Designed miniproteins, single chains, continued (4). Designs and how they scored, part 58

Each design is a single chain, and the fold is of that chain. pLDDT is the mean over its residues in the fold that is shown.

## One batch from the design tools (miniprotein)

Design m13987
Fold by ESMFold2-Fast:
Structure m13987 (fold): chain A 98 residues (1-98)
Amino acid sequence: MDYQQGQQLYQQAQQYVQQGDYDKAFELIKKAAELFEKAGDPRAAYLYLKIGMAYFEEGNYEKAVEYATKARDIALKHGDTGTAGLADMLRQQAELKM
């Protein structure tokens, strides 16, 4: 059930992006990421990476490090070295700005 709910929320988030409602899209993406993580779905890593990048663009470097670390750990757990590498780069850049 958590996987199906996460998938539905992610699809709704994409619709809000198309409508230009980025705040609602961002809330739905965070909820989808949490549900995918709970379901053991590797997509959680990519969504957490996107959340971390959004916080970095806002200048919230502490949250960028938090979400980049989550993305890296989940990606490594699933053998996704590409997403893990991108998350580690984001974490390092955010730490340098703190």
Scores: mean pLDDT 82

Design m13988
Fold by ESMFold2-Fast:
Structure m13988 (fold): chain A 59 residues (1-59)
Amino acid sequence: SMEEEIERLKKEADEAIENDDSRGLQEVIDRFAELGHDELVDEIVKKTAERLRKKAEEL
């Protein structure tokens, strides 16, 4: 289902952020944009910025 695909893509985004995989993150963003879920792209961008900031502080 579409809901299952969205949930999977969110997990892939989380993994890409944790692994500093900018390519994988870009692929998830592109996929959401293709599906017309601009609101979910915005959520990922905000989540990415938040996690990158926290990850940098953990050093």
Scores: mean pLDDT 76

Design m13989
Fold by ESMFold2-Fast:
Structure m13989 (fold): chain A 77 residues (1-77)
Amino acid sequence: MKALEELEKKVKEYVENTTDQEKIQAYTGGIIYGIAEELGIELSPSSKELVEKYKDNPEFQEGYKLGKEAVKKAKEE
């Protein structure tokens, strides 16, 4: 739980300090993908298209790492 609360705080800080909607979408999409992959959740076709669109985006990659780490830490709690 605490690891997910920390993730939410980081997301809020990013969104509050970022006005570029594409960067916000890439970052949050990365987080969702990272969480889904770590939990073994199969992505919908629309979500898979979003991953393909943003896979090389630095914000998406940062979000992906953050999402995976948050789930790993939550499992250790």
Scores: mean pLDDT 78

Design m13990
Fold by ESMFold2-Fast:
Structure m13990 (fold): chain A 95 residues (1-95)
Amino acid sequence: SAAQDAFDSARARASSIAQEAMRLILQNPQQQRVVDFIIARASQVDQALADAIRQIAARNPPIVAAIGSIVMLNNANYNDIIQAVYDFIRQILAG
């Protein structure tokens, strides 16, 4: 579909770290925990972005909110936050 093509195109054009974070989110059963981490980290540097992520999280399932948040962070060039999210998901998956 056009929406799937747009999503795949956005993911393919994201930074390497954003692509890897999205991949790990799809494998992670604790997606709400990831959303909460993203909001907490974004709130430390960009309150408007954090509020936008909260609005997406309020209206969407955790997996959609988490992926959408990575896209928003990537578009805002917050690669340091995306790296922290990647590391956090790796910790969850390691047990």
Scores: mean pLDDT 82

Design m13991
Fold by ESMFold2-Fast:
Structure m13991 (fold): chain A 75 residues (1-75)
Amino acid sequence: KEEVEKIKKEMLELAREFEEARANPSQDSLDRLREIAKKFEELAKKAQELGYEGLAFTAQDMVETARREIERFEA
């Protein structure tokens, strides 16, 4: 149960970092978005391994959101 709260806290922090990167477009922001997407993928895998399907789904949704934002920056 402690692992769930840790994952939730990390997801919340990553979501905050995502919004900051999205608000300030630059090469550094693009690199940060890529790192954020990777971290959400890791959290999704960890949540899935622990059986927390809801958290895994939320993390995967954030990965897709970050990937779309990266594509927008690269267009």
Scores: mean pLDDT 80

Design m13992
Fold by ESMFold2-Fast:
Parts: sequence; structure tokens; C-alpha cells
Structure m13992 (fold): chain A 67 residues (1-67)
Amino acid sequence: MSLEEKYNSEDVDVRVEAAKELQDSKDSHLVARMIGRDMAIPPELAPEFLEKAKKEGIFYFERVDPV
């Protein structure tokens, strides 16, 4: 499964794994490309995703201005 497929998964845990792989790659261009393709987390999943991502040390989503 590609990172893009994992990131678009309906399973929050799979999305967290994809986010961790993106952070671990340290490829700023890959991260920007994935986010720039409207890879935004659905609003209903966002709280659970962010909580799990923080537990894994994933915080590059914090760079997005919330409102």
C-alpha cells in the first residue's frame, strides 16, 4: 500500500501510520505534496487522529493554521 493510499484510509490507525512514515522520511517536499493534494483529515476523524498522532510524536500537522 502506498503512503497516499494509507493516508486516505478510513482507518484512523492506518492514517496515523502513514503520517508517521511521512515524518520519519523527513522529506519536506513529500509532506507538502501529500498535504497539498487535499489530504486533509475528515473533520469527524480529526480529533482522534490528532490525539493518536501526538502519542506517536507526529506534529507536522500543527503547521496548518486551524482558523
Scores: mean pLDDT 60

Design m13993
Fold by ESMFold2-Fast:
Structure m13993 (fold): chain A 66 residues (1-66)
Amino acid sequence: MSDVEIMTEAGQRARELLADLSEEQQQAALGRIEAAMKEHLRRTGRLTREVADEIVDEVVAEARAA
């Protein structure tokens, strides 16, 4: 699976998990998820589905706690 496919699927999952929040909160969380995935790629050179899912879960949990 390509990094682009992993990022796309992570974004779709995040949108579903954040659907009950405001558009501003959704956009902020999606931006954080994308930035975190790109930073992981920059540091390690590889993004896995497991890492992407962990990033989504952490950001969603923080968004819902705020």
Scores: mean pLDDT 81

Design m13994
Fold by ESMFold2-Fast:
Structure m13994 (fold): chain A 82 residues (1-82)
Amino acid sequence: MRWEESLKRREENKEKFDQLEAEFDEIYARAGKLVDEKGDSQAASRVIGMRLRFIYDLMEADIDGAEKTLEELRKFVEELEK
């Protein structure tokens, strides 16, 4: 009953999950533009991997994991901007 438990946790923390999803989408869009500009397939793979991890964190209703993945994406975008 792991999926039902995760859905219940998401419902109880809806505002936090909505905020995390919005923040991730903004940073992910920026990462996508930078990766496209550089033509770096390795960087593209890294960004996609972080997106999949974030989706998994949301499915698990793991707020700490989702925040950590978002922070990793932010740092990677900062590296791409250098």
Scores: mean pLDDT 80

Design m13995
Fold by ESMFold2-Fast:
Structure m13995 (fold): chain A 70 residues (1-70)
Amino acid sequence: MSEEIEKLITFLKKYLDDEDSTLALQLLITSLTAEEAGKKDIAKELREEARKIAEESPKAKEAIEELKKS
């Protein structure tokens, strides 16, 4: 397993106890998968939904900011 994946798992364990953070992270991770699959329209929609959750949840915003560092 790469260092980046191990770091991501540690990060997820920190935030997966919060429903909004979990959903926002799932949306962002799925958006990366959709982009790699050539589904850029779906990836964009998923990123926008994650952003909306982060606007309403400070913990989800922190999770998204931490993920961007990885």
Scores: mean pLDDT 77

Design m13996
Fold by ESMFold2-Fast:
Structure m13996 (fold): chain A 58 residues (1-58)
Amino acid sequence: AAPRVTRTFTVPKEDVEAALKTLEAAGYRIDSVEVKEEGDTATITVTYTPPPPAEALL
């Protein structure tokens, strides 16, 4: 099983949904999300399973 990764990053509030969809489109499996709005930005703490390493693909 792939190890889970937790990352925190800040985006404009309007970009929160787009950022999460971009991660899913890139092959990341989102296990949990915490969004904290602060002024004009949002801090997203996401726990995800990264896509398989390229060396594991045929």
Scores: mean pLDDT 72

Design m13997
Fold by ESMFold2-Fast:
Structure m13997 (fold): chain A 140 residues (1-140)
Amino acid sequence: SLLDTIRRLNQQALEQAKAAKSVEEALAVFERWVQQIEFLLKEEGHPELAEIVRELANLALTAFLKKLSEEEAVKMAEDTAKRLKWSPKIAEIMVETVRETVRIAEEAEKSGDWLGGLQRLIAALGDAIIAITKEYLKEK
């Protein structure tokens, strides 16, 4: 199924990120993974879902790398959801995901483990992509 394929891509990305020796290598894994999911969703006839996933990935990565406050990250997610006219449930998943991203970034800053932080971000975002995919397909 589509969900099983996304789960496999998520697991592969997480294993590649665990093997990464630098933040730069983990960021390259993140970008390739998001591109693979976008391509899969477009091939399966869901280009709008591919756009939602890309925007979620960009929001999460921005919140993580720029060390946004929870208030800033949530506002960015809400503004994006309104602009792109996402459903309330998809918008809720996006907001919850950026809140989790802020928590991950705060823990990475306190520990100095930004590589571990990126690995945790990939895991959290992977779960969010599954949740969004399920909700999107249910709304169609």
Scores: mean pLDDT 90

Design m13998
Fold by ESMFold2-Fast:
Structure m13998 (fold): chain A 61 residues (1-61)
Amino acid sequence: SSVAELQALLDEYYAARQAGDEARAAALVEKIATRLGWSREEAEALAQTLYDLRLQEERRA
């Protein structure tokens, strides 16, 4: 499904950021932008916001 594909890209983005793989994270932002029909800047803002929220949740667990 469209939602499952987006979720998979966001999960890969999280993993790339945790690993310090900046090139992979940037490529995943472009894929998210394409998937949503958004600008790269808008997709990056979404991905960064969700990354920060997940990181906060995991730090409290």
Scores: mean pLDDT 83

Design m13999
Fold by ESMFold2-Fast:
Structure m13999 (fold): chain A 77 residues (1-77)
Amino acid sequence: GKNPRIIGETDTNGDWKKALELYKKKLEEGINTKILYVPKENKTKVVDYEMGTNPVLAKKFEEERKKNIKKAEEKLK
């Protein structure tokens, strides 16, 4: 599909550091992923997306992944 689709999710049971480590690892593997908070239980989920086939958007998301990897590295220090 042309719209982003969820292709995987992982619950880190509120462990933000675990979520950041998993998020960074997935981004390094070329997976488009996000961290989502569930406020009721302070749960954090790492959600993987398929971004579709637009090459211009794919390049933009590749650049954003590289930026997000660096941000995650800084937060894990």
Scores: mean pLDDT 72

Design m14000
Fold by ESMFold2-Fast:
Structure m14000 (fold): chain A 60 residues (1-60)
Amino acid sequence: SLEEKKKELEKEAEEQLPLVTESILKRKPHMPEEEAEAFAKNLLNIVKGGEIYVLERQAE
């Protein structure tokens, strides 16, 4: 179902958060870790939202 897929994407985003945060900090070493984590969360939410949007359009 769409709700199950959304839950999977949410879990995947949580698992990828530390990896994306580390990648950001490697490219922007002067950025505070707190800010990098917030940016990573926002980026992963955009990616997750895009995948959900595609799934919703396929359901129509």
Scores: mean pLDDT 76

Design m14001
Fold by ESMFold2-Fast:
Structure m14001 (fold): chain A 78 residues (1-78)
Amino acid sequence: EAEEVLEEIAKKAKEPLLSGDWEKYEKILKEFLEKLEKENKNPAIVAHIRGLLLQLEGKFTPEALAEMEKARELLEKS
């Protein structure tokens, strides 16, 4: 469910985040957002993804990275 969606995003985002490929990372987030919005599913996750995109577009790359890293670590521990 919501946790599974976040885990899938983290898995797909891991390589572009580690390589600094922000364009690919942004594309992945936008694809998940578009899919969830079309299916009208998990509004909480939609809001979360929008928050991540806003942080990335805010040009504070280290902060956006830290938030994604925290989400990934929490999901890996679950």
Scores: mean pLDDT 68

Design m14002
Fold by ESMFold2-Fast:
Structure m14002 (fold): chain A 76 residues (1-76)
Amino acid sequence: MTREEVVELLRAAGQPTSIADELLAAAEEDPEIRELLERALEAHRAGRLEEVRRLVLEVEVMLGIRKLVEGVDKVT
């Protein structure tokens, strides 16, 4: 999975591309985020834009949860 592929997914989903590097870093550490991004790439290649938007939203939710958990673990 490349940065260019993640940027393309974000654009296809109508999401800000500024989070692409953060998503790549999270996908390297979290297999669930990686799996969702890979599924989104497959959906994009198949032309299933509605599925791409759904999967990208799911990844963003997972990223938000991960940040919350990591914040608690680091300060506790």
Scores: mean pLDDT 76

Design m14003
Fold by ESMFold2-Fast:
Structure m14003 (fold): chain A 105 residues (1-105)
Amino acid sequence: SPQEENARRNRESARETTEKAVELLLKTGVDSKKYAEEVRKAAEEALEDPSKSGESVKKIFDLLYDALDKADPKNKRKNISIASGLAIGFGGDVHGYALTLEKLE
């Protein structure tokens, strides 16, 4: 059915976004394996329980931002942009905007 096809595409998109996040973390050189595993767990939780997607998006954003900030603390705007873009891929734009505002204060 169209609904089943859309669900499959959404799962594939989330999986691709998880891979991109993991690759990015592995390039940071700052405890990247630990962050990669935590991002994978957060993504798995979002896929298993869509009602908690907002919490998972925030968790993924926080993990990505923390790792990027540790690797390059001088470029806060760039780190927020990268982390937001990847986190939005899991749960949608509304949560991504809120997370960006929270970090910018």
Scores: mean pLDDT 66

Design m14004
Fold by ESMFold2-Fast:
Structure m14004 (fold): chain A 75 residues (1-75)
Amino acid sequence: EEEKVKEFEERLKKIVEETAAASPAELPAHFARLVEAAAEATKWGKESSPEAAKRLAEAVQEAMDEAARAAVAVG
């Protein structure tokens, strides 16, 4: 469980880093990938345990906030 949570957290961080480095033309594709990864993490967390669900919900929120800030900085 802990290992799987860490794997999702690392994947979300990697996508955020790629999104921050992306050109404006590439942003929609990177955001789509982030949304998909976030949905998978949230779904798995809800099916696992309350603790895993909470940790992944926090990781998803952090990743979405960071990606949104990166996109705004480009505009």
Scores: mean pLDDT 77

Design m14005
Fold by ESMFold2-Fast:
Structure m14005 (fold): chain A 68 residues (1-68)
Amino acid sequence: DEEELEKELKEKLEKSLKHARDIGLGFRYAMDGEIDKAAEILGMSEKGREELRRLAELVRELDAQQAA
């Protein structure tokens, strides 16, 4: 019983950690301009990919404005 719970918790923790790592990796790809890779890693829909691309463009534009 206890051993079964420990195994289940470990599996759930490993899945959660992988998910968190994938999210972090997705953000890194998005910051590098690799929107398609970021969306694929994050499991985003086509609409999500468009939102991510739009957000990246806004960040890039903001940086350009700050540099001016």
Scores: mean pLDDT 73

Design m14006
Fold by ESMFold2-Fast:
Structure m14006 (fold): chain A 60 residues (1-60)
Amino acid sequence: TDRGQQQNRQLSLQNLRRSQDLLDRSRRLNSLGTPDNLRLSRQLQDLSDIYLQGSQSLLS
């Protein structure tokens, strides 16, 4: 049904937004350059990738 497609689209967009937000936060932490901030930056990048993959899978 049209409803299922709309739900998947909305969830895909939500995951994409979360991915982008996490990536932006990662970039800010990376710019601070401390070992702790670089570690957290990497963790946020990994989490961003998970949300991006989730977004892409919903459109498959």
Scores: mean pLDDT 83

Design m14007
Fold by ESMFold2-Fast:
Structure m14007 (fold): chain A 82 residues (1-82)
Amino acid sequence: SEDAKLAILKMLEDYMKEKKVDSVTKNELIDFIKEKLPEGLREAAIKAVDDFFKEKKVDKVTKEDFPELAEKLAEAISKHIL
């Protein structure tokens, strides 16, 4: 949902601001998911992160990538809940 996407986007932006970094690696995002998401949603979210990095063929993502990443995470989580 749009609300889930916006919530995830805000969490990603807050994480980057808290860590004072301009880019994050796949492992840093996986650690973020383990900290911020309930255990039942982590496997779906981790898979979405893995798929995103594989599709984009990048080693790091920036704030500009977050809207698309948040959308993919929201879709993965919604499929698990439904």
Scores: mean pLDDT 79

Design m14008
Fold by ESMFold2-Fast:
Structure m14008 (fold): chain A 90 residues (1-90)
Amino acid sequence: MAAVERELEELARELLEARGRVAGREVTEEELEEAIELLRRYHTVDGISVEELRELLEAQRALHAGVPIPEELVRRWEELERRIERRRAA
C-alpha cells in the first residue's frame, strides 16, 4: 500500500544516510532505489514487518554511531531472519 511504500522509502534513506556517513560519501539515487527494492522484497516476499525493519535500522545506526563492527550488522540480520522463521513455523 502507498503508506507502507513511503515508510519503506524513509527507512531506506535513513539506512543509506547512516551507511554513507561511515563511508564518508553521499548516497546516490541508484543506491536509494536498490535499498527500497530490497526492503520491499523483505516486507512483501519474506514477510518482515516494517517494525522489524526499523529495529534493524536502529541497530545499524547504533553500530555506525560508536561501534562500527560489520559482523555485528550481519549477526543482527541473521537473528531477525531466525525470529521470522520461528514465527512462520509456529
Scores: mean pLDDT 61

Design m14009
Fold by ESMFold2-Fast:
Structure m14009 (fold): chain A 59 residues (1-59)
Amino acid sequence: MEIKILTLTFPASTPVDEARRAAEEAAQAFAEKHGGRVLGVSVTRYDDEVVATAVIEVP
């Protein structure tokens, strides 16, 4: 089993809920493609960007 980290960066004006939804959708698509599962999604707002990080476990 391997851990994969998917990072998505959005403009600072992006709502946290919108960034989270996009990251969740991308992480689920990746997990389905690779027979894995999403372990978690975290969203952090910085001054110049919003960063969403998804942790995915794959076989």
Scores: mean pLDDT 85

Design m14010
Fold by ESMFold2-Fast:
Structure m14010 (fold): chain A 95 residues (1-95)
Amino acid sequence: SSLIQDIVDEVRFRMEQAAKETNPLIRKGQISGLSQFLYDTLVSELGVDPTQAAEVASLVADYAEKAANEKDEKKRKKIIEEGVRETEKRIRELS
């Protein structure tokens, strides 16, 4: 679905944005914003159950935090790729 691909692309963009942010307060806001964006989009646009949408949003926040705390660029990219892949899988299973 083009809608799922657009969501996945936005998740990747925001994870990369947060991982590059050096200010911890701004980064925390970016990760919270990503989680909220994903929750709202899953519930409102894909009709995903709120409890399941919250689980996916929490999963993405966990991957974003892990990537942002990783100092090695190659390992960071791998964490982002894993987070994006898991997000797409969960969305496709729930929609």
Scores: mean pLDDT 90

Design m14011
Fold by ESMFold2-Fast:
Structure m14011 (fold): chain A 85 residues (1-85)
Amino acid sequence: MWPVEAVPLSEEEIKELKERLKEIEPIVETIKTEKDEEKRKEAVEKLVEIAKKLIEEYAKKYKLPPELVEQWEEQIKKLKEKILK
């Protein structure tokens, strides 16, 4: 679970994040199920760009703690490395 101290988000904001994750889900499924390495790499790069944009947007809009932003970016990096290796 996310640390309570690192979550400056309201219930509405959490709901909006869940809707954004729902939009990302088809890309994640493509990464999991696609055997074509080229398409998989394309989907991973697309997911990374969307995730970075959302992190930057929410960090600026909601003044998220730097620790939370750093954790999210590191998780994205690790997922990219795991998928592309």
Scores: mean pLDDT 68

Design m14012
Fold by ESMFold2-Fast:
Structure m14012 (fold): chain A 84 residues (1-84)
Amino acid sequence: STGGINGFLGLASFSIDTARQLIDQGGSYEQVQNHVDAGLYFADMATKMAKAAGDKKSLERAEELRKEIEEVRKRAEEWKKEKE
């Protein structure tokens, strides 16, 4: 259902925003990684549901979110290396 796809997209977006805030505030790497992992999970669920429903707009949105999450993941990995 559209509600399920939108729910997972919203959770993915919230997870990535939380990861960004934690990096900016100097939070723990483990907390950042947990939110990155959660974001990837929710984006993957949205992608699977959007493909099954033939929802091209939600599929494109999920792909954009996956790219943003991968960027945040790279930023978190670089930040961890700088902190060691």
Scores: mean pLDDT 83

Design m14013
Fold by ESMFold2-Fast:
Structure m14013 (fold): chain A 74 residues (1-74)
Amino acid sequence: AEEEAEKIRRAADGAIRAAEQLAAAGHTEAAKQVLRQGRDDIEAFLAASPSTDPRVRATAEEAIARLEAAEAAL
């Protein structure tokens, strides 16, 4: 449902923002851990939910890509 997609988007946005704040403070390893945890949580959700709405799945895949890009930029 759209509510699930919005929850995933907010979780990814929150993880990226938290990682940016940690990196700005010099805590790059902690920033990477936050991004990796966010990705792991979304991947675990997808693995546990094979019948997930295609829009929720697409949103989760976009969120994973954004978290990976944020980690690569650190």
Scores: mean pLDDT 84

Design m14014
Fold by ESMFold2-Fast:
Structure m14014 (fold): chain A 96 residues (1-96)
Amino acid sequence: EKEVLEALALIYEAIGDKDLEQGNYESAAVSYKKAAELYRQADPTNAEPYEKLGEAYDKAGKTEEARKWYELSAQAFERAGDVEKAKEMREKAEKA
């Protein structure tokens, strides 16, 4: 069950990474959002998809959405015990 959700999340994350590389930022955001939803069910401590979502929206020029996802990323990194990454994400939210 958990392994299937993680495998599916990894596939969506890979699709998002490819779209981000090609400049398809809105498509990347859709894929990363799906990955984040799947990771929330399988491993709620995985904050990386939220960071990638914030980056995709930021590059798409969607400032409000980027801020929201960077804030959620910071909360997820704090929950995972990564204080340094949480601070980095809050700084990105402030700049967006």
Scores: mean pLDDT 80

Design m14015
Fold by ESMFold2-Fast:
Structure m14015 (fold): chain A 93 residues (1-93)
Amino acid sequence: SMAEIEELIRELARRLLEEGRRFEASPPLSEEEQREILERARRLYEELRPLPILEALKVLLERRGEAIATALAFGAWALEHGLEDAFAEAVEA
């Protein structure tokens, strides 16, 4: 259901924004840390690609402690699936 997908996107966006606020108090990421985060995000994105939409969202919701990598993978995944409008609405709410 589209309504179920939108609810899961809203919950995930809320959680990632909350985690991002904690990260804003941290020092800037080094180039090495940025590279490691991008590689983790890429691997997560590749894992999500073959999954049905609801299963992919559940995988994202179960991840903790990797907020930046999860946010990057989620953004790329949402764009690929034409869910960018639902994501934008969730972030604006």
Scores: mean pLDDT 72

Design m14016
Fold by ESMFold2-Fast:
Structure m14016 (fold): chain A 77 residues (1-77)
Amino acid sequence: MLIPGAEVDPATLERLEEFATAREEELLARREEAKSSEEVWKELTAEAAEVMAELFELMGRPEAAAALRAFAEELRA
């Protein structure tokens, strides 16, 4: 379970930022591959965006989290 503020070491924060960025890039690449399966990529992308939003909130980036949640809601519509 992720504990907010458990680690204040700069190296740990840097790795968390890299993880979030890498996942976002990977999800964008998967969207390109899944274009022909619109239903599937919408659901996958929305779920991934919600996970990313939670991660960004834990990292203290609520604006990015809010944008990702709005994006996920739009995809599920």
Scores: mean pLDDT 69

Design m14017
Fold by ESMFold2-Fast:
Structure m14017 (fold): chain A 81 residues (1-81)
Amino acid sequence: MLSDEERKKAAENLIKWAKEELEKYLPLLPEDVAKELKERFEEQIKKIKELVENNAPDEEIDKEMDKLLQIVLEARRLAAA
């Protein structure tokens, strides 16, 4: 199991990577779609941070991190269409 510090670091690293990836795809999307995905992405980051701050179980944090990745993959898929 990860320590609380390791969980926080892992979440921060994933968020950083996901932001960089999302920024590649957002300019390729229609304005309304890009705005909705960005807002959903920012909400998901807040949720992950809240779970980490409350020392939630790794399983719950991982589930929310997976949802963050799904937003990035959705943006990538839409940009490729």
Scores: mean pLDDT 82

Design m14018
Fold by ESMFold2-Fast:
Structure m14018 (fold): chain A 111 residues (1-111)
Amino acid sequence: MSEEFEKKVREAVAEGYLEQGKPELAEKFKKSSLEEILEYIKEILIEQGADPEKLEEILKKSKELIEKGDVVEAVAVFQTGVARIYGVGPSEAEVEEWKAALREKLAEALA
């Protein structure tokens, strides 16, 4: 179910922050919804000088995808949107490869 996919995505994000030496942020993300995690990342990026209006548009699209249960697409849209704001962005092929790899890992974790 989409809730199990969301949980696995949240755990992966939290583990990444733990490895970066940010255990408080990792624990917060383990207890947060995916929507809350993306909202928090938006606030951090705004504090770093990113355009709030562009971030809000990206977050809105990601939230709509989360509501539809397409968690992988929601994360991809958010990550690529953020990267493009900073003038760096993966190719469409790299995005599709990343989405395919994440979907495969989620399917294996549920089997």
Scores: mean pLDDT 71

Design m14019
Fold by ESMFold2-Fast:
Structure m14019 (fold): chain A 70 residues (1-70)
Amino acid sequence: SRRREEARRHLREAIEAIRKGDTETAARHLGEAMRALGAEEAAPEWEQLAREDPELAETMARVMLAALDA
């Protein structure tokens, strides 16, 4: 649950960064969220998604945040 709380924090920070147009900060937070969830191998893909398609990255981050709250 501690790692899940860290992932939630990073997902919220990523969503906020995307909303501010700070794509690089969003990429770092999405990568850290993946590492917190034990999905380190997925971190580069999520970081790239934030840089290339921030709108989709925000949507996917919100879906993941909702799944962690269930």
Scores: mean pLDDT 87

Design m14020
Fold by ESMFold2-Fast:
Structure m14020 (fold): chain A 71 residues (1-71)
Amino acid sequence: KAYAEAMLEGARLKLAGASREEVRDRTEQVLVDGGVDPEKARALAEKIADMLEKATPEQLENIIRSLEEYL
């Protein structure tokens, strides 16, 4: 659940034009709030931010839609 929520928030921020750092910081917070260990949350947030930075707007919209259906 926490990972899916982090990915959804990250994808929404990236689609809105947020920086990689903003996506990383928000994703890290969502993971920590969801019970993920802080060190692990940071590492996962870095990976999520990197993946989302490379995504097209169409790919981001598809990620958001799929995760909203799941959550």
Scores: mean pLDDT 83

Design m14021
Fold by ESMFold2-Fast:
Structure m14021 (fold): chain A 98 residues (1-98)
Amino acid sequence: MKEEEEKRVEELLKEVEENEPEVVATYEALLEKYQKKADELYKELEKNKASKEEKQEKVYEMMMQLIDELKANISNPTALELLEYARKQLEEQMEKLK
Protein backbone atom coordinates (compact mmCIF):
# COMPACT_ATOMS: atom_id res chain seq x y z
CA MET A 1 0.00 0.00 0.00
CA LYS A 2 1.07 3.65 -0.43
CA GLU A 3 1.53 4.08 3.34
CA GLU A 4 3.96 1.11 3.44
CA GLU A 5 5.97 2.67 0.58
CA GLU A 6 6.04 6.07 2.33
CA LYS A 7 7.22 4.42 5.58
CA ARG A 8 10.00 2.58 3.72
CA VAL A 9 11.13 5.86 2.10
CA GLU A 10 11.18 7.60 5.52
CA GLU A 11 13.24 4.74 7.04
CA LEU A 12 15.78 4.88 4.18
CA LEU A 13 16.00 8.70 4.38
CA LYS A 14 16.70 8.52 8.14
CA GLU A 15 19.43 5.90 7.53
CA VAL A 16 21.14 8.15 4.93
CA GLU A 17 20.84 11.26 7.15
CA GLU A 18 22.39 9.45 10.16
CA ASN A 19 25.20 7.59 8.32
CA GLU A 20 26.04 9.67 5.20
CA PRO A 21 26.06 13.47 5.89
CA GLU A 22 28.04 14.08 2.65
CA VAL A 23 25.13 12.59 0.66
CA VAL A 24 22.69 14.93 2.45
CA ALA A 25 24.96 17.94 1.70
CA THR A 26 25.05 17.00 -2.02
CA TYR A 27 21.26 16.57 -2.06
CA GLU A 28 20.65 19.97 -0.39
CA ALA A 29 23.03 21.79 -2.79
CA LEU A 30 21.36 20.28 -5.87
CA LEU A 31 17.86 20.88 -4.43
CA GLU A 32 18.73 24.60 -3.98
CA LYS A 33 20.06 24.75 -7.57
CA TYR A 34 16.86 23.18 -8.93
CA GLN A 35 14.57 25.36 -6.79
CA LYS A 36 16.15 28.39 -8.54
CA LYS A 37 15.62 26.71 -11.94
CA ALA A 38 11.99 25.99 -10.95
CA ASP A 39 11.36 29.68 -10.14
CA GLU A 40 12.75 30.72 -13.55
CA LEU A 41 10.72 27.99 -15.31
CA TYR A 42 7.46 29.06 -13.59
CA LYS A 43 8.01 32.70 -14.62
CA GLU A 44 8.56 31.64 -18.26
CA LEU A 45 5.50 29.34 -18.27
CA GLU A 46 3.26 32.07 -16.75
CA LYS A 47 4.52 34.65 -19.30
CA ASN A 48 3.72 32.24 -22.16
CA LYS A 49 0.26 31.35 -20.72
CA ALA A 50 1.14 27.65 -20.63
CA SER A 51 -1.65 25.13 -19.96
CA LYS A 52 -1.92 23.29 -16.62
CA GLU A 53 -0.82 20.07 -18.38
CA GLU A 54 2.19 21.78 -20.02
CA LYS A 55 3.26 23.31 -16.67
CA GLN A 56 3.02 19.92 -14.93
CA GLU A 57 4.97 18.18 -17.72
CA LYS A 58 7.80 20.75 -17.52
CA VAL A 59 7.96 20.40 -13.71
CA TYR A 60 8.23 16.59 -14.01
CA GLU A 61 10.98 16.94 -16.66
CA MET A 62 12.94 19.19 -14.28
CA MET A 63 12.44 16.77 -11.35
CA MET A 64 13.75 13.91 -13.55
CA GLN A 65 16.84 16.04 -14.35
CA LEU A 66 17.40 16.60 -10.60
CA ILE A 67 17.19 12.83 -9.92
CA ASP A 68 19.59 12.06 -12.80
CA GLU A 69 22.11 14.66 -11.52
CA LEU A 70 21.78 13.29 -7.96
CA LYS A 71 22.40 9.72 -9.24
CA ALA A 72 25.53 10.98 -11.06
CA ASN A 73 26.93 12.60 -7.87
CA ILE A 74 25.90 10.06 -5.20
CA SER A 75 27.40 6.56 -4.83
CA ASN A 76 25.64 5.50 -1.58
CA PRO A 77 23.47 2.41 -2.38
CA THR A 78 20.63 3.37 0.00
CA ALA A 79 20.44 6.89 -1.47
CA LEU A 80 20.47 5.39 -5.00
CA GLU A 81 17.55 3.10 -4.01
CA LEU A 82 15.60 6.18 -2.82
CA LEU A 83 16.38 8.06 -6.06
CA GLU A 84 15.29 5.07 -8.20
CA TYR A 85 12.01 4.91 -6.23
CA ALA A 86 11.46 8.66 -6.79
CA ARG A 87 12.21 8.25 -10.52
CA LYS A 88 9.61 5.45 -10.85
CA GLN A 89 7.00 7.57 -9.05
CA LEU A 90 7.67 10.46 -11.47
CA GLU A 91 7.52 8.14 -14.52
CA GLU A 92 4.09 6.88 -13.36
CA GLN A 93 2.83 10.48 -12.93
CA MET A 94 4.17 11.47 -16.38
CA GLU A 95 2.44 8.46 -18.00
CA LYS A 96 -0.89 9.70 -16.56
CA LEU A 97 -0.38 12.98 -18.50
CA LYS A 98 -0.29 11.17 -21.90
Scores: mean pLDDT 75

